# Designed miniproteins, single chains, continued (4), part 69

Each design is a single chain, and the fold is of that chain. pLDDT is the mean over its residues in the fold that is shown.

## One batch from the design tools (miniprotein)

Design m14390
Fold by ESMFold2-Fast:
Structure m14390 (fold): chain A 89 residues (1-89)
Amino acid sequence: SDVKEAAEKVLEKAKELGAEKAIELAKKALETENAEELAAAQLIVEGVELGEEELGEELAERVLKEGINEETEEYVLKATAEIREKAIA
């Protein structure tokens, strides 16, 4: 499964970063093969890597609560761009 393979990679990165919430979400994505749990774990990892951990967690919570749809995808894309813009280039 594409979700399972991606979740394994996210889990490895989350463990390297010590991102406990992302570790838990990536483990759940491995068990459930749920795209929302995978996306949430990826957002937390990206937030930690870019020094915007709180924003990454807020985006992850939104994805988990609302699921992935057109409005949520646009929101996630904009907020991922905001995380990158806030990181020192």
Scores: mean pLDDT 74

Design m14391
Fold by ESMFold2-Fast:
Structure m14391 (fold): chain A 88 residues (1-88)
Amino acid sequence: MAEIVAKSRALGAELLPPMQALLADPTPENQHELLRLGAEAVERALELAQEAGIEVPEVVLEQVRALKEMAERKAPAEEIEEELEKIE
């Protein structure tokens, strides 16, 4: 447990500063990079949850991977918004 807590803190320290920098300059490229980093943060957090014995539904993992793929190929904002609405 202590190791998982340390990994969670390291993840936050690694990803939060670049995400905040991207939010300060709202270009389409920065919006795609922000989505990619956000999806990566969620994916790594879900992996840590599974290491802790928390059951994560497969559909959640699939949706996070889809969002990362969309961000990496710079999908249109409309397509990204539709995928985000499926998570709700």
Scores: mean pLDDT 69

Design m14392
Fold by ESMFold2-Fast:
Structure m14392 (fold): chain A 60 residues (1-60)
Amino acid sequence: SPEVEALRARTEQRLAELDANTEKWIKEEKDPLKQKIIREVGEALRLIIEYMTEQGLKAA
């Protein structure tokens, strides 16, 4: 389905952007506790994006 292919492409792009931004923020941050928080938030956002994609695929 074109809708499924488009959703997969958008998800892959969003995850790549999230990973790039998370890595950048960790490299720019000097506080180890804040680095840990950024990493944990990034992981949580990744799970949310994956969950939303699964729901979208079921609806398409």
Scores: mean pLDDT 81

Design m14393
Fold by ESMFold2-Fast:
Structure m14393 (fold): chain A 75 residues (1-75)
Amino acid sequence: EIEKKIEELKKERDRLAVEANRLSAEYDGLLAQYQANPEDEETRKAYWEALGRVAEAVAEYIRKLFEIKDLEKKK
């Protein structure tokens, strides 16, 4: 029971890692554009939005790590 739940959470963790990497790549591209033209309001807004999305994806990944750790302790 718990072992199957841990396996499912590990799969979700791996999917979140892929999504975080994708968002991180988008952030890196927008950061480069922002550094090239720091006065561009549209690029600046896109950069800050992308930073927020990366932070959110990383937070979700960390939450899954804690869920897995807690379940492993309860077995």
Scores: mean pLDDT 80

Design m14394
Fold by ESMFold2-Fast:
Structure m14394 (fold): chain A 60 residues (1-60)
Amino acid sequence: NADEGADAAGAAGAAGDLATAARSVEKHGFTRELGLEAGKAAAQGDGAAAYRYGKEGAMS
């Protein structure tokens, strides 16, 4: 699925990464708020926003 693969990869990657990031930031307490926002955005299907929040919260 060339075209579907690109969309699926983006959305799936964002959903997976933010889920992991949300779990990590929850342990940090302060960044937990950002992780929760990422999780909410993902639940709404907003992969772009969810990915940004999750990535920001889980910054290296």
Scores: mean pLDDT 56

Design m14395
Fold by ESMFold2-Fast:
Structure m14395 (fold): chain A 79 residues (1-79)
Amino acid sequence: MDRVVNGIVAALNSLIGPRVGQRGRRIGQQMIDSMTPSQIQQINTDPDVSQQFSIRVMRRVRRDSDPRDQRIIDQLIRG
């Protein structure tokens, strides 16, 4: 789990900045804290589930972002 969240935070920090990266870490951790051990194992072992989790975190970060940051997040989600 830490690896997936750290990857999201690193991407957001690099392309937007530390404030948005920190928000991504908080959102990712809140989502993990609401999951069962089975759901966490799926994210750790299934690349498609891991990608969908990353997209869900980025979509939540996008919701409270300005239009410029939203465009950058949309690019991250697409590819």
Scores: mean pLDDT 81

Design m14396
Fold by ESMFold2-Fast:
Structure m14396 (fold): chain A 73 residues (1-73)
Amino acid sequence: ITVTCTCSKKSDGTYGCTCKLDGKLIGSGEASDLAGAQVICLLLCKGAAKKFGLGPPTLTAEGDTSVVFTASK
């Protein structure tokens, strides 16, 4: 079982965040900048990991316009 939370830059300059458990959407959020997107992505992944009894979130991808955290057992 794996939770993947991704925040990526939208055309308006804001960041859209989605959190999926084995491909199913379980959470979402938005941030105004990349720093906020990193924080929101981590918090979404932490919450999901705790809820589903998974290990701690790890940063699996980071770029200028996106960030991905993953939590698994």
Scores: mean pLDDT 82

Design m14397
Fold by ESMFold2-Fast:
Structure m14397 (fold): chain A 67 residues (1-67)
Amino acid sequence: SEGERFIEELLAKEKDPRVQAALAEVLRVYREHGKEGAIEFIKKAIEKNKDLPEVVKALQEVLDRLE
């Protein structure tokens, strides 16, 4: 899907291990639960990672693309 491909492309370009881990989790959730499951997961992940601006930025970019 277009959403899955977007996450894969972001993950492939990412060099920060914390951002890679977060994007890999989003990709797993997207594959298992689809777009709606990924959106809910991302919203929770942003709140959990609020002290990690680079992680939040990447998660927000995915959220904006999926919505």
Scores: mean pLDDT 87

Design m14398
Fold by ESMFold2-Fast:
Structure m14398 (fold): chain A 116 residues (1-116)
Amino acid sequence: SISLTQSGGGTVKEGGSVTLSLKVSGADLSEHLVSWWRQAPGEPRQWLGSIDAKTGEVELHPRYQGRLTLSVDVSNQTAYAHFTNLRVEDSGVYYGALGYGVDAIFGEGTELTVVA
């Protein structure tokens, strides 16, 4: 079975940075795509970006270009999302997922609170 463990998040000041991680067990990370998502109260879950661990190819939502860096450490079975220049509106629950679309496996989420 595949299991996903998320870490990172917490409370951070506006203008700060944070790194979220997704540790993958039961699957070879090097063969998979990792996608990152955010959900805020009253909003649909928003796609932020994806990284193909096999090729290293990264696709980012235009609103996060320059503020989000995606990477993978295949030796450690961990994917990372590094956010910079955080805004209060970036607060929400962040999800790493193995895959994309209807067959994606989502982590349990981690909460990020950005304060002024």
Scores: mean pLDDT 89

Design m14399
Fold by ESMFold2-Fast:
Structure m14399 (fold): chain A 87 residues (1-87)
Amino acid sequence: MEEEKRKRAEELEKRADIAYKNGLFYQAAVAYLEAARIYQELGDKDKAVEFYRKAIEYAEQALKEGIDPERAKKLLNEAREMLKSLE
């Protein structure tokens, strides 16, 4: 399970990068949020923190563009709450 989870997180990182390159900031934020959760489950706190921060950054960009602001705001709040849980 750990190896499968790590591979899933790596795939999500790649999806996030592709989404970002195509200007799909909400999709990029979703992928980073999912990757962050997986790294948190794996005990990789540094990567979890890094990717929660990226999810926040890209969700803020999506919100600024006005594309689906309700979903962007929910994701932003969720990523911020998860980041606060990592001490």
Scores: mean pLDDT 84

Design m14400
Fold by ESMFold2-Fast:
Structure m14400 (fold): chain A 69 residues (1-69)
Amino acid sequence: MQKLMEEAVRATYEATYARLAGDEEKAKAAEERAKRAVQQLSPIASKEEQLQLMRDMAKAAEEAAKEAL
Protein backbone atom coordinates (compact mmCIF):
# COMPACT_ATOMS: atom_id res chain seq x y z
CA MET A 1 0.00 0.00 0.00
CA GLN A 2 2.75 2.49 0.85
CA LYS A 3 4.53 1.56 -2.38
CA LEU A 4 1.43 2.48 -4.36
CA MET A 5 1.41 5.89 -2.71
CA GLU A 6 5.07 6.41 -3.52
CA GLU A 7 4.46 5.40 -7.13
CA ALA A 8 1.56 7.85 -7.40
CA VAL A 9 3.73 10.58 -5.91
CA ARG A 10 6.62 9.88 -8.26
CA ALA A 11 4.33 9.83 -11.28
CA THR A 12 2.87 13.17 -10.18
CA TYR A 13 6.37 14.55 -9.72
CA GLU A 14 7.42 13.40 -13.19
CA ALA A 15 4.30 14.99 -14.68
CA THR A 16 5.00 18.30 -12.95
CA TYR A 17 8.68 18.22 -13.84
CA ALA A 18 8.04 17.30 -17.47
CA ARG A 19 5.53 20.13 -17.73
CA LEU A 20 8.11 22.60 -16.43
CA ALA A 21 10.70 21.26 -18.88
CA GLY A 22 8.22 21.63 -21.75
CA ASP A 23 7.82 17.92 -22.46
CA GLU A 24 4.08 17.62 -22.91
CA GLU A 25 4.34 14.01 -24.06
CA LYS A 26 6.17 12.94 -20.92
CA ALA A 27 3.74 14.94 -18.80
CA LYS A 28 0.79 13.07 -20.33
CA ALA A 29 2.41 9.69 -19.77
CA ALA A 30 3.20 10.54 -16.16
CA GLU A 31 -0.35 11.80 -15.61
CA GLU A 32 -1.73 8.48 -16.80
CA ARG A 33 0.52 6.61 -14.39
CA ALA A 34 -0.57 8.85 -11.52
CA LYS A 35 -4.24 8.23 -12.29
CA ARG A 36 -3.68 4.49 -12.37
CA ALA A 37 -1.97 4.54 -9.00
CA VAL A 38 -4.79 6.61 -7.50
CA GLN A 39 -7.35 4.16 -8.85
CA GLN A 40 -5.45 1.24 -7.33
CA LEU A 41 -5.25 3.01 -3.96
CA SER A 42 -8.99 3.74 -3.90
CA PRO A 43 -11.00 1.87 -6.57
CA ILE A 44 -14.27 3.01 -4.97
CA ALA A 45 -13.02 6.38 -3.81
CA SER A 46 -15.50 9.19 -3.47
CA LYS A 47 -14.82 12.57 -5.02
CA GLU A 48 -13.39 13.83 -1.74
CA GLU A 49 -11.12 10.84 -1.23
CA GLN A 50 -9.74 11.14 -4.74
CA LEU A 51 -9.06 14.84 -4.22
CA GLN A 52 -7.31 14.06 -0.94
CA LEU A 53 -5.00 11.58 -2.64
CA MET A 54 -4.18 14.07 -5.37
CA ARG A 55 -3.31 16.71 -2.80
CA ASP A 56 -1.11 14.28 -0.91
CA MET A 57 0.75 13.47 -4.10
CA ALA A 58 1.14 17.15 -4.99
CA LYS A 59 2.73 17.89 -1.62
CA ALA A 60 5.11 14.98 -1.95
CA ALA A 61 6.02 16.16 -5.44
CA GLU A 62 6.86 19.60 -4.09
CA GLU A 63 9.12 18.07 -1.45
CA ALA A 64 10.87 15.91 -4.03
CA ALA A 65 11.36 18.88 -6.34
CA LYS A 66 12.87 21.00 -3.58
CA GLU A 67 15.18 18.19 -2.53
CA ALA A 68 16.32 17.72 -6.13
CA LEU A 69 17.02 21.41 -6.42
Scores: mean pLDDT 70

Design m14401
Fold by ESMFold2-Fast:
Formats: sequence, C-alpha cells, structure tokens
Structure m14401 (fold): chain A 87 residues (1-87)
Amino acid sequence: MKEEDLTPIERQVVENVEGVKKRIEENPIESIEKLKGRVAPEVSEKLEEFKENYEDMTPEQKKKAIEEIKELLLQTLFRLVERVRAG
C-alpha cells in the first residue's frame, strides 16, 4: 500500500503501531499492563501469561515473548481501526 493511498485513520494506526512497538521494547511489563485492558480477550490472556512468567524466563524466551506480543498487539490495533472505519 502506498503512503499517499492511506486514509487518515490508516496513517494514525501506522503511527500508533510504531509507538507501541518502541514502548514494548523499552519496558515490556509496563507496556503490557497499560495495554491488556484495551486488547482482545485472547491477547489480554497471553499478556497476563507473559507477565506472570517474565521473572522466570531466560533472555532468549523474553526476546521471543516480546516479539509475539508485538505481533498480537499489531493485529488487535488493525482490527480496532477497521471497526471504527466501518462503524
């Protein structure tokens, strides 16, 4: 999709997504706490699992978990924007 073909709502989503990814990389636990109440139940449950197990995770597991969280949150944000745009 070309940048010039994006709607104002779609541009806002891209900006929000980039900001969310940066925050998760800098402080994953705080970012999870702020976001889990505003995401789909399946994503919220996954975020709670990461928070509960975070202290027991290896650095490799933490990196993988952060990447998975980012992907789940991106999908949720796109779904919310499409919902607002359609409704």
Scores: mean pLDDT 68

Design m14402
Fold by ESMFold2-Fast:
Structure m14402 (fold): chain A 59 residues (1-59)
Amino acid sequence: ASMEAQRQETLRRARRTLSRILPPDVAEAIVARLEAMIAEGASPEEMQREAVRLYLEHT
């Protein structure tokens, strides 16, 4: 898959997981950050790391 396809898959998985385990406002804030990271050209690995970091800050 292309890098863009990998970023979009990472975003989809993060949105699905976070929406199940965090309050909606918190999940949306993290997803918005990951969407901004896609625009900034971040790798899927950087996006995954940031999603985990933000999740841990809210637990």
Scores: mean pLDDT 82

Design m14403
Fold by ESMFold2-Fast:
Structure m14403 (fold): chain A 65 residues (1-65)
Amino acid sequence: GHMAELEKKLKELALEALALVQAALKGGGTIEVVDLNEEEALITTTTGDEVKELVVPKEIAEPYR
């Protein structure tokens, strides 16, 4: 149902955020979290000259602040 689809999408975003952060930390990089609006935050990882960004719900970004 509709609820199962939303739950799956949130779980996929949470795993994507975790993978992004873990990859940056393994590479000796840094993590920054910036609020974009009332519902969303931007996770930015910098590893050397490589910058990656992911927009997630604020609740998914909270562990990385």
Scores: mean pLDDT 82

Design m14404
Fold by ESMFold2-Fast:
Structure m14404 (fold): chain A 79 residues (1-79)
Amino acid sequence: ALPAVDLSAQSFASPDQALAALALSYSPSGRLTVDDLLERNRYLGTSRAQARAAIRTISPDADTVSLAQLVAYARQVSA
């Protein structure tokens, strides 16, 4: 379970960093949709618009990204 932490785009320089932070606390398996981010991020204060913007920074043509992409970004920003 995720704590009630503000991991949305509010505390990060860009929406993709918020997704990367989410990936570090999320099981890295399968894909994440906007709805998945909203369900998980309701404790994190994420709106649908923010979740969609975050996904679109990684995949501008899609409403989903693979967890592998999210984990890769998380590794990049933490390394």
Scores: mean pLDDT 57

Design m14405
Fold by ESMFold2-Fast:
Structure m14405 (fold): chain A 95 residues (1-95)
Amino acid sequence: MPKKSVDISLSVERLPDGRFLLSFRVEIYVDGKLVARLEERVLADTEEEALRKIDEMLERAEKLLKEHGLPEDYFESLRHAARHVRETVRRLASS
């Protein structure tokens, strides 16, 4: 079987004007070769918009993983990263 791996990066920062900057990257490798990439940087004006955009990014990432036949462990890792970023958005909004 070809060796598959996934690099997942999800982050959020709150800008000085109060907007959220979401950065999202999922890269799929087969035998060390990059075969698919989903990379997005998105601004959100509100906490609600930021949370919605995280959910939309998660859906697109899960679709990409499914299309490439990745095992459930990668979906669990992706969902864990998304939960962490959602909690970070809520924490930043409350501060």
Scores: mean pLDDT 84

Design m14406
Fold by ESMFold2-Fast:
Structure m14406 (fold): chain A 78 residues (1-78)
Amino acid sequence: SDEHLKEALESFEKDLDELEEAVKNGKVSVEDALKGLDVGLGQLDQLEKHITSPELKKKLAELKKRVEELREELESLL
């Protein structure tokens, strides 16, 4: 249902926030964080196949953009 997809995207957003803070605090390596982001993009691509709601499509696009921006930031640290 759209409600479960919304919850999945919100959970992803929280995980992304935690990943960013973990990198800043040295709790995870840049290398491992980049691997996690690649896995996350794959998960978002799978969710996209089930999303028909314009609201959820917008949320998905925002999360994909945020992952790409974080990935570029982390690659700059290598």
Scores: mean pLDDT 85

Design m14407
Fold by ESMFold2-Fast:
Structure m14407 (fold): chain A 74 residues (1-74)
Amino acid sequence: MEFDPRRAIEALERFLKEHPDVSPEVREAVRQARAAYEAGNEDAAMEHIGRALTLLRREFGQEEFDRLVREIVA
């Protein structure tokens, strides 16, 4: 599935603002994704986005993960 890393990072950052109970591991992955993207390293940004999404699916479940993925690809 192809998606824009900028859009993914923006969707994840919005999710973090709406869910203060998100784990430090997810917050760190999103921060690393933003830093990599701003440095021009899209491959590293994609790796950190994937990690953040995997952790979010574990913490909030499949339905919330599917909702986030729809936002990212829309």
Scores: mean pLDDT 81

Design m14408
Fold by ESMFold2-Fast:
Structure m14408 (fold): chain A 60 residues (1-60)
Amino acid sequence: SDAAIEALVNLVEYIAKEEGVETAKEFADRALGVLAAQGFPPEVLERARKAIDEKLEEIK
């Protein structure tokens, strides 16, 4: 859902600001892996990855 993607992006942003972009990327990779294993649609995972990548690029 859009709310789940937004929540994940917000959490990744928080981690990036507190612990750095590298730690946030590792967290995002693990989180997306868990969602994929739980059967989330590929299109939702792709949208989440894109939103996360865009947010992390803004923080650099």
Scores: mean pLDDT 84

Design m14409
Fold by ESMFold2-Fast:
Structure m14409 (fold): chain A 94 residues (1-94)
Amino acid sequence: SVEEEVEKYLKEIKEAKSDEEKEEIYNRAFLRLLSRAFQALLAGDRATADEIIRLANKLHNEYLKLLGKKPHLSDEELAANMRAFLEALAASHA
C-alpha cells in the first residue's frame, strides 16, 4: 500500500547517515508519489490522487521534522496546494 511505502521511506530516511543521503531518498520517494497522483488524475481517479497527495505531504512534513525544521504549512494546506497544482497540470495535458 502507499501508506506502507511512505512508512518504509521514513525509516530509510531516519537510518541514513548523511543529510545528502536523506535528501536523495526523500526526493525519489516524493517524486514517485507525485507521479502516481498525476497518473491517477489523468485517469479521472480523483479519490486515489487525493489519498496519494495526502501521503506525499505527510512524507514531506515528517522529512522536515527529521531535519529539525518546522513545517510552514499544515498537511491539509500543503495537500490543497499540491492538488491544485497537479489538477492544473493534468488539465493542460487533457
Scores: mean pLDDT 80

Design m14410
Fold by ESMFold2-Fast:
Structure m14410 (fold): chain A 67 residues (1-67)
Amino acid sequence: SAAERREELIERYVERELKRLGLKGEMAEEEAKILREEAKTMSEEELESEKLLGVIQLERAVKRVVS
């Protein structure tokens, strides 16, 4: 189903980001929760895109600093 595919894309996105950040244990678990929440607002195209991930991360960081 579309919901199952989206959940799979979200989990793959979270796994890739945790590997990129080099986080383990408790820090990885906390960041994974944040990444899952943020990923729920992303399109499937954004979740699959290697190039767009960097841009999305920068946009998120800017929003957090400006807020």
Scores: mean pLDDT 70

Design m14411
Fold by ESMFold2-Fast:
Structure m14411 (fold): chain A 59 residues (1-59)
Amino acid sequence: MTYRGIGSDGHMATGSKESAINALAKTPVLQKTFDDGSELYTGYNPEAGLTAGSLYPVG
């Protein structure tokens, strides 16, 4: 399954679940899973500091 991750700062990645969440933050932590299969993460991005981002399935 392919996933897309989008950070609150506009950073984006598409790929495996692991590659997509790692693009959101260096140490991503799952905060919430939604009914549509999307997930909310928080963590640290070296370029943006503390960030939040969403991960959702694409196909």
Scores: mean pLDDT 70

Design m14412
Fold by ESMFold2-Fast:
Structure m14412 (fold): chain A 102 residues (1-102)
Amino acid sequence: ASRKQIEEAANLVVQGAEQLHNGDIDGAILNLKQALSVAPEELKPSLRRMLEATILARQGIITPREALEQAIAELRRAAKNSKNPILKESLEKAEVRIREIL
């Protein structure tokens, strides 16, 4: 994937996290779906799990905070497992930005 696609996917994940924190769960779902459409293949499994957690928060099965904590864990796992330095750096920056929201 291009640097632009990686940065776009990471920014959409952060926007989704901000919306989830602010109670806009539907907006968070939309941004995660958009992230999935532009993300490199190696990131898609993590994004699918983040989306699933956000849907569970929408249904009241878990809290929005629990979905955010799962998103942080998924970004960490994806960064640790990636051999793409641009993807790793972008995911690490996204994690920091989400932690600053909490």
Scores: mean pLDDT 89

Design m14413
Fold by ESMFold2-Fast:
Structure m14413 (fold): chain A 100 residues (1-100)
Amino acid sequence: SMEEKLEELRKGAEQLEKLLEYLEELLKEAEKKAKTEEEKKLVEELRKLLKELRELLEKIREAIEAKDIEGALKLLEEADELLRRAGEVLKKLYELLEKA
């Protein structure tokens, strides 16, 4: 039903917010440890991706409030791709930080 789809979308947005908060905390820790030019570039890349995810989260919430199920689903798919990219950057950054 439409109500069930809206509930699933709200749960998706809540999960995205919690994950984003966690990634933002990891970014703060990484910023304090970053010493090399490569590490600093990865921090900047991660910061940009997390900012884009915050903007997408706001758009997702607006789409849900407007009951635009198709729009919200497309935005969540875009958020999943940005999360995948952010995870790759974070993994590479922490591999460099832990090997130093």
Scores: mean pLDDT 88

Design m14414
Fold by ESMFold2-Fast:
Structure m14414 (fold): chain A 73 residues (1-73)
Amino acid sequence: SDVDAGREAIEKLKELGLSEEEAILALQLATHLINEGKSKEEIVEELMKELGLSKKKAKEVVELTEKLLKKMS
């Protein structure tokens, strides 16, 4: 289910050191930017700028969000 897939993504991001709120916001922002057709590099930069994530954490958010969206399609 979408709820279970989203929960798994949040838990993985929490293991990387994000709070639950940060994980939710990161997934929402990444989803919005992917739907707008932004490049992976642009999404990583925006996540770093808006949420203060490291480049490594921002890349993981993008990868998890892309996997989540493919499962929901």
Scores: mean pLDDT 82

Design m14415
Fold by ESMFold2-Fast:
Structure m14415 (fold): chain A 85 residues (1-85)
Amino acid sequence: SRIEEIKKLMEKVIKLALEKHKDEELAKYALEVIDETAESANESQIRQVELALEYLENPNEEEGERKMLEARREEAARRGIEAEE
């Protein structure tokens, strides 16, 4: 089930990179990262892929970094782990 979820996310990332951004190299990079995740996908890793989709949908570097940092801290809090500043 989780592997199927990550594969669907992989397909969305590839489509965004190729269709919206016209960037084949970005598509290859996204595919490589997600392929590595697909073998051992868990909820946290799926969340990271969702962030990659958001970044590709809105390729604003500052906003993308902010969202990634926010989600990382949200995951740490969810697991009961306090993240270092």
Scores: mean pLDDT 60

Design m14416
Fold by ESMFold2-Fast:
Structure m14416 (fold): chain A 87 residues (1-87)
Amino acid sequence: APPLSVEEAQAILDTFEQDLKGLEKLFEEAVKKGDKETLENIKKGLEVGQGQLEQLRPLLPPELHPRLDALEKRVEELKKKVEEALK
């Protein structure tokens, strides 16, 4: 059995989704301002987040894997946007 309950896993995923929304908003503002330092910090935060989501996968109940997959895809999409903005 996974170490996390469904309730614990949902709370963790809710926190990741909230943090990602914050990074998406921060990205939009950093692009408007040409703030490369903030864009580099967002990239570093996304790399840390990717590692945390990978560590979370074996701990998650199978019913929550689609939600994790959606989060991982969203992080990867934002990371690509940040990398393009840094060119």
Scores: mean pLDDT 86

Design m14417
Fold by ESMFold2-Fast:
Structure m14417 (fold): chain A 80 residues (1-80)
Amino acid sequence: GRVEVLAKGKVIEVGENYAKLDIGRADLPEEYRDLPLDRLFAKTKDGKWYPVVELGDNYAIVGTNDLKVGDEVELVAYLP
C-alpha cells in the first residue's frame, strides 16, 4: 500500500465527533473523488490518522473529537 497527500487542510469548524476541513482549491483527480471514504484520512504532523466521512469540492468532514479550529492537517489517500 502507499499513502498519497491530496491536499492541505485547515480545521474551520468542530462539533460532536467531527471536524470540518477547508481544503481550498484542491484539484483532486476524479479517481480520488470516487475512492471509498475508508481510503481517505486526515493526517496530523505527529502521525495521527482520522477517517474522512464526507468529501466535498472544497471541504472534508473528519470523524474525530481530537482536532481544534486552526489545526493544519493533510488530506491523504491510502492506496493498494
Scores: mean pLDDT 80

Design m14418
Fold by ESMFold2-Fast:
Structure m14418 (fold): chain A 98 residues (1-98)
Amino acid sequence: KKEEAEKYYQKGVDALRSGNYEEAAKYFEKAAKLYREIDPNSPLYARALAQLAVAYTHLGEPDKALEYANEALRANPDSVEGTLALIHAAIAKKEKER
């Protein structure tokens, strides 16, 4: 499970780096699901959710990004990645509300 989750997470990171945001979201969703099955309060689960939020922010889906960033902080309140994802998603939502 953990090795499979890490493999999907790495594929998500690679997709995010190449600008393939839909592919990144798909892989981070798979990684998050596997990490949640291992430990729903783990930093690894929170990290995957934070990256999923980043991918949805790039896809122009700030409401989904906010949901995933909030879930990341619920899983790990000390998540730096979760906090940064929340800030970026909130900015993206505000920019769309002009």
Scores: mean pLDDT 83

Design m14419
Fold by ESMFold2-Fast:
Structure m14419 (fold): chain A 97 residues (1-97)
Amino acid sequence: SAIELLKKALGLVKKAIEYLKQGKVDEAIYHLRLAREALEMALKESTDEQAKKLIREAIELVEKAIEYLRQGDVDKAIELLKRAIELIKEAIKILEK
């Protein structure tokens, strides 16, 4: 279901932030790529237009975070990932109604 894919993406983004706090950038990027895939699958399974908008914005934030990590800007990446977590949580709440 879209909800289970969003919960999977949420866990993967949180795990990526934990890896970044440990200086494990490559492991963080790997988990963010998996999170992006889960978000893209959730987007395809969702029919709610508000949830789809939040999922698309979360995908963009994850992609931008990966780019900042490649540039060595860990702090900006973490800020974007925290925003992505909030959008994913909001999308889950919309779909659980």
Scores: mean pLDDT 91

Design m14420
Fold by ESMFold2-Fast:
Structure m14420 (fold): chain A 76 residues (1-76)
Amino acid sequence: MEERVKAAEEALEKGDLDTVISIARGLIDEGHAEEAKRLAEKAVEKGGTPQAYDVLSRAYELLGKEEEAERARARA
């Protein structure tokens, strides 16, 4: 998990949002919702893509934050 978070942070520095989103989706599939949320929030800050908002919404759903998940879905 930590190695993937580091890889995602390096991708963020390079502006490779596709890699960040891919890693965050993998973290969601494995139940690492807090880490996925942090990466998705940073991806939204860097580009605000529909894919970044989709991942953020899914992370919020796993955390039981339905209102935040709905807001993120509206922006995807």
Scores: mean pLDDT 79

Design m14421
Fold by ESMFold2-Fast:
Structure m14421 (fold): chain A 98 residues (1-98)
Amino acid sequence: SEAEEKFRRRVELLIEELEGIYLIIKGVEEVAKKNGMSDEEVKEFREKVIKSLPTTLEKYLKSLEELAKELGVKKSLLEEAKKRLEEAVKELEKKIKE
């Protein structure tokens, strides 16, 4: 249905936003190191981003819950999307720690 397609597009956009966060972090770290930022300062920046991930996930989940209610999508589709986002955030945290 159009409602399910709109919901799926939102989920994919949020996943892309998480991937974008990773690319931005890597770019910032590379530029910072080239401009004399210490390894300790880079680590502190990374830790601040990791600490923000629970809040980001909470906002994303709330956004999906609100959209699901507006569009009348099945609860099973919402629960699957929530699980995908939770897994994506965990994978992002692992990548940042590497």
Scores: mean pLDDT 85

Design m14422
Fold by ESMFold2-Fast:
Structure m14422 (fold): chain A 69 residues (1-69)
Amino acid sequence: APPTDQDIQIVMDALRPQLDALGLPEPVKRQVVQAVLLEAYLKRNLPEPPVHPLAGLVPAAKDARQALS
């Protein structure tokens, strides 16, 4: 199944020291974790490239991902 809000919270709690080191607001940390978990889920579970409704969110997801780099 795709990542749930609970899955996001569990990962945030596990990565709390690393996420806190980024100095980002809590909602932005959550968005970053959600984007990473969704990307990992898609890479593992899709045999073909999807036409994804998330295409419009790619710039925002990239901005959030760059905060981790």
Scores: mean pLDDT 64

Design m14423
Fold by ESMFold2-Fast:
Structure m14423 (fold): chain A 99 residues (1-99)
Amino acid sequence: TVEEIEKWFEEALKNKEPLAAFFKSDELPEDEQIEELAKQLGLEVVGIERHPVDEPLVAVVLEIVSEKEARARIIPASEALKYPTIAKLYAAQQELLAA
C-alpha cells in the first residue's frame, strides 16, 4: 500500500539508508533538479557524481552522509537496485502503478 511505502521511505531516511529516483537516460536531471529532490527530503547535496551509463534507465542515488547532507550519484539502475532498500521501494512502487 501507499502507507507501507511511505513508512519504508521514512525508515530508510531515519536509518540513513540510500534512496533513489529513477529516470530515463535521455531525461537525466540537471544538478539543480537533483538539489531540489534532496531538499524535499530535508537534505543538502554536498556533491554530485555522474557515472557512465549505458542502460536506458538511470538512478540518482542519495547517499546520506549526515543529518542534513547527502551525496548524489547518477549510476545505472541495475547498480542502484543492488541496494536492498532501493530495490524494495522500487518494487513496491511498481506494484502500486500496476494495480
Scores: mean pLDDT 77

Design m14424
Fold by ESMFold2-Fast:
Structure m14424 (fold): chain A 130 residues (1-130)
Amino acid sequence: ESKKITDFIINKLEKNGFILSDEEKEFLYNLISAILNKDAKKVRELVTEINSKVLSEEERKIYSIILIIAIKLLHSKGYSQSELSEIFLLSRSTISAILNEDVERLSKWFNVSKEDVEIALDIANEILAK
């Protein structure tokens, strides 16, 4: 399951013009695996690792998109807005914006285009519709 969901996300992102490195693909696989196992501690460890790295603008964009998808998926596993705030190290207002699909606010907070935010939300919602 983790590989199928990861490959689906990668294929959708690449079709929309994103180029993912092997490190970004591995991060996505590890994150999806942790979410499917409801391993909140591992999700937080992965988020902490990314927050400690010096990232290029392109890498920051890709990781922001991945985190938006991840937050929606973990919410579907029964995690509250408060729990997601603690796990992803984001404010409750940012988590609320992701769950309410506030594209305008997410674009500003993650410093990504509205189109990039919409791509992330569409991918998450397509996974959740199955």
Scores: mean pLDDT 89

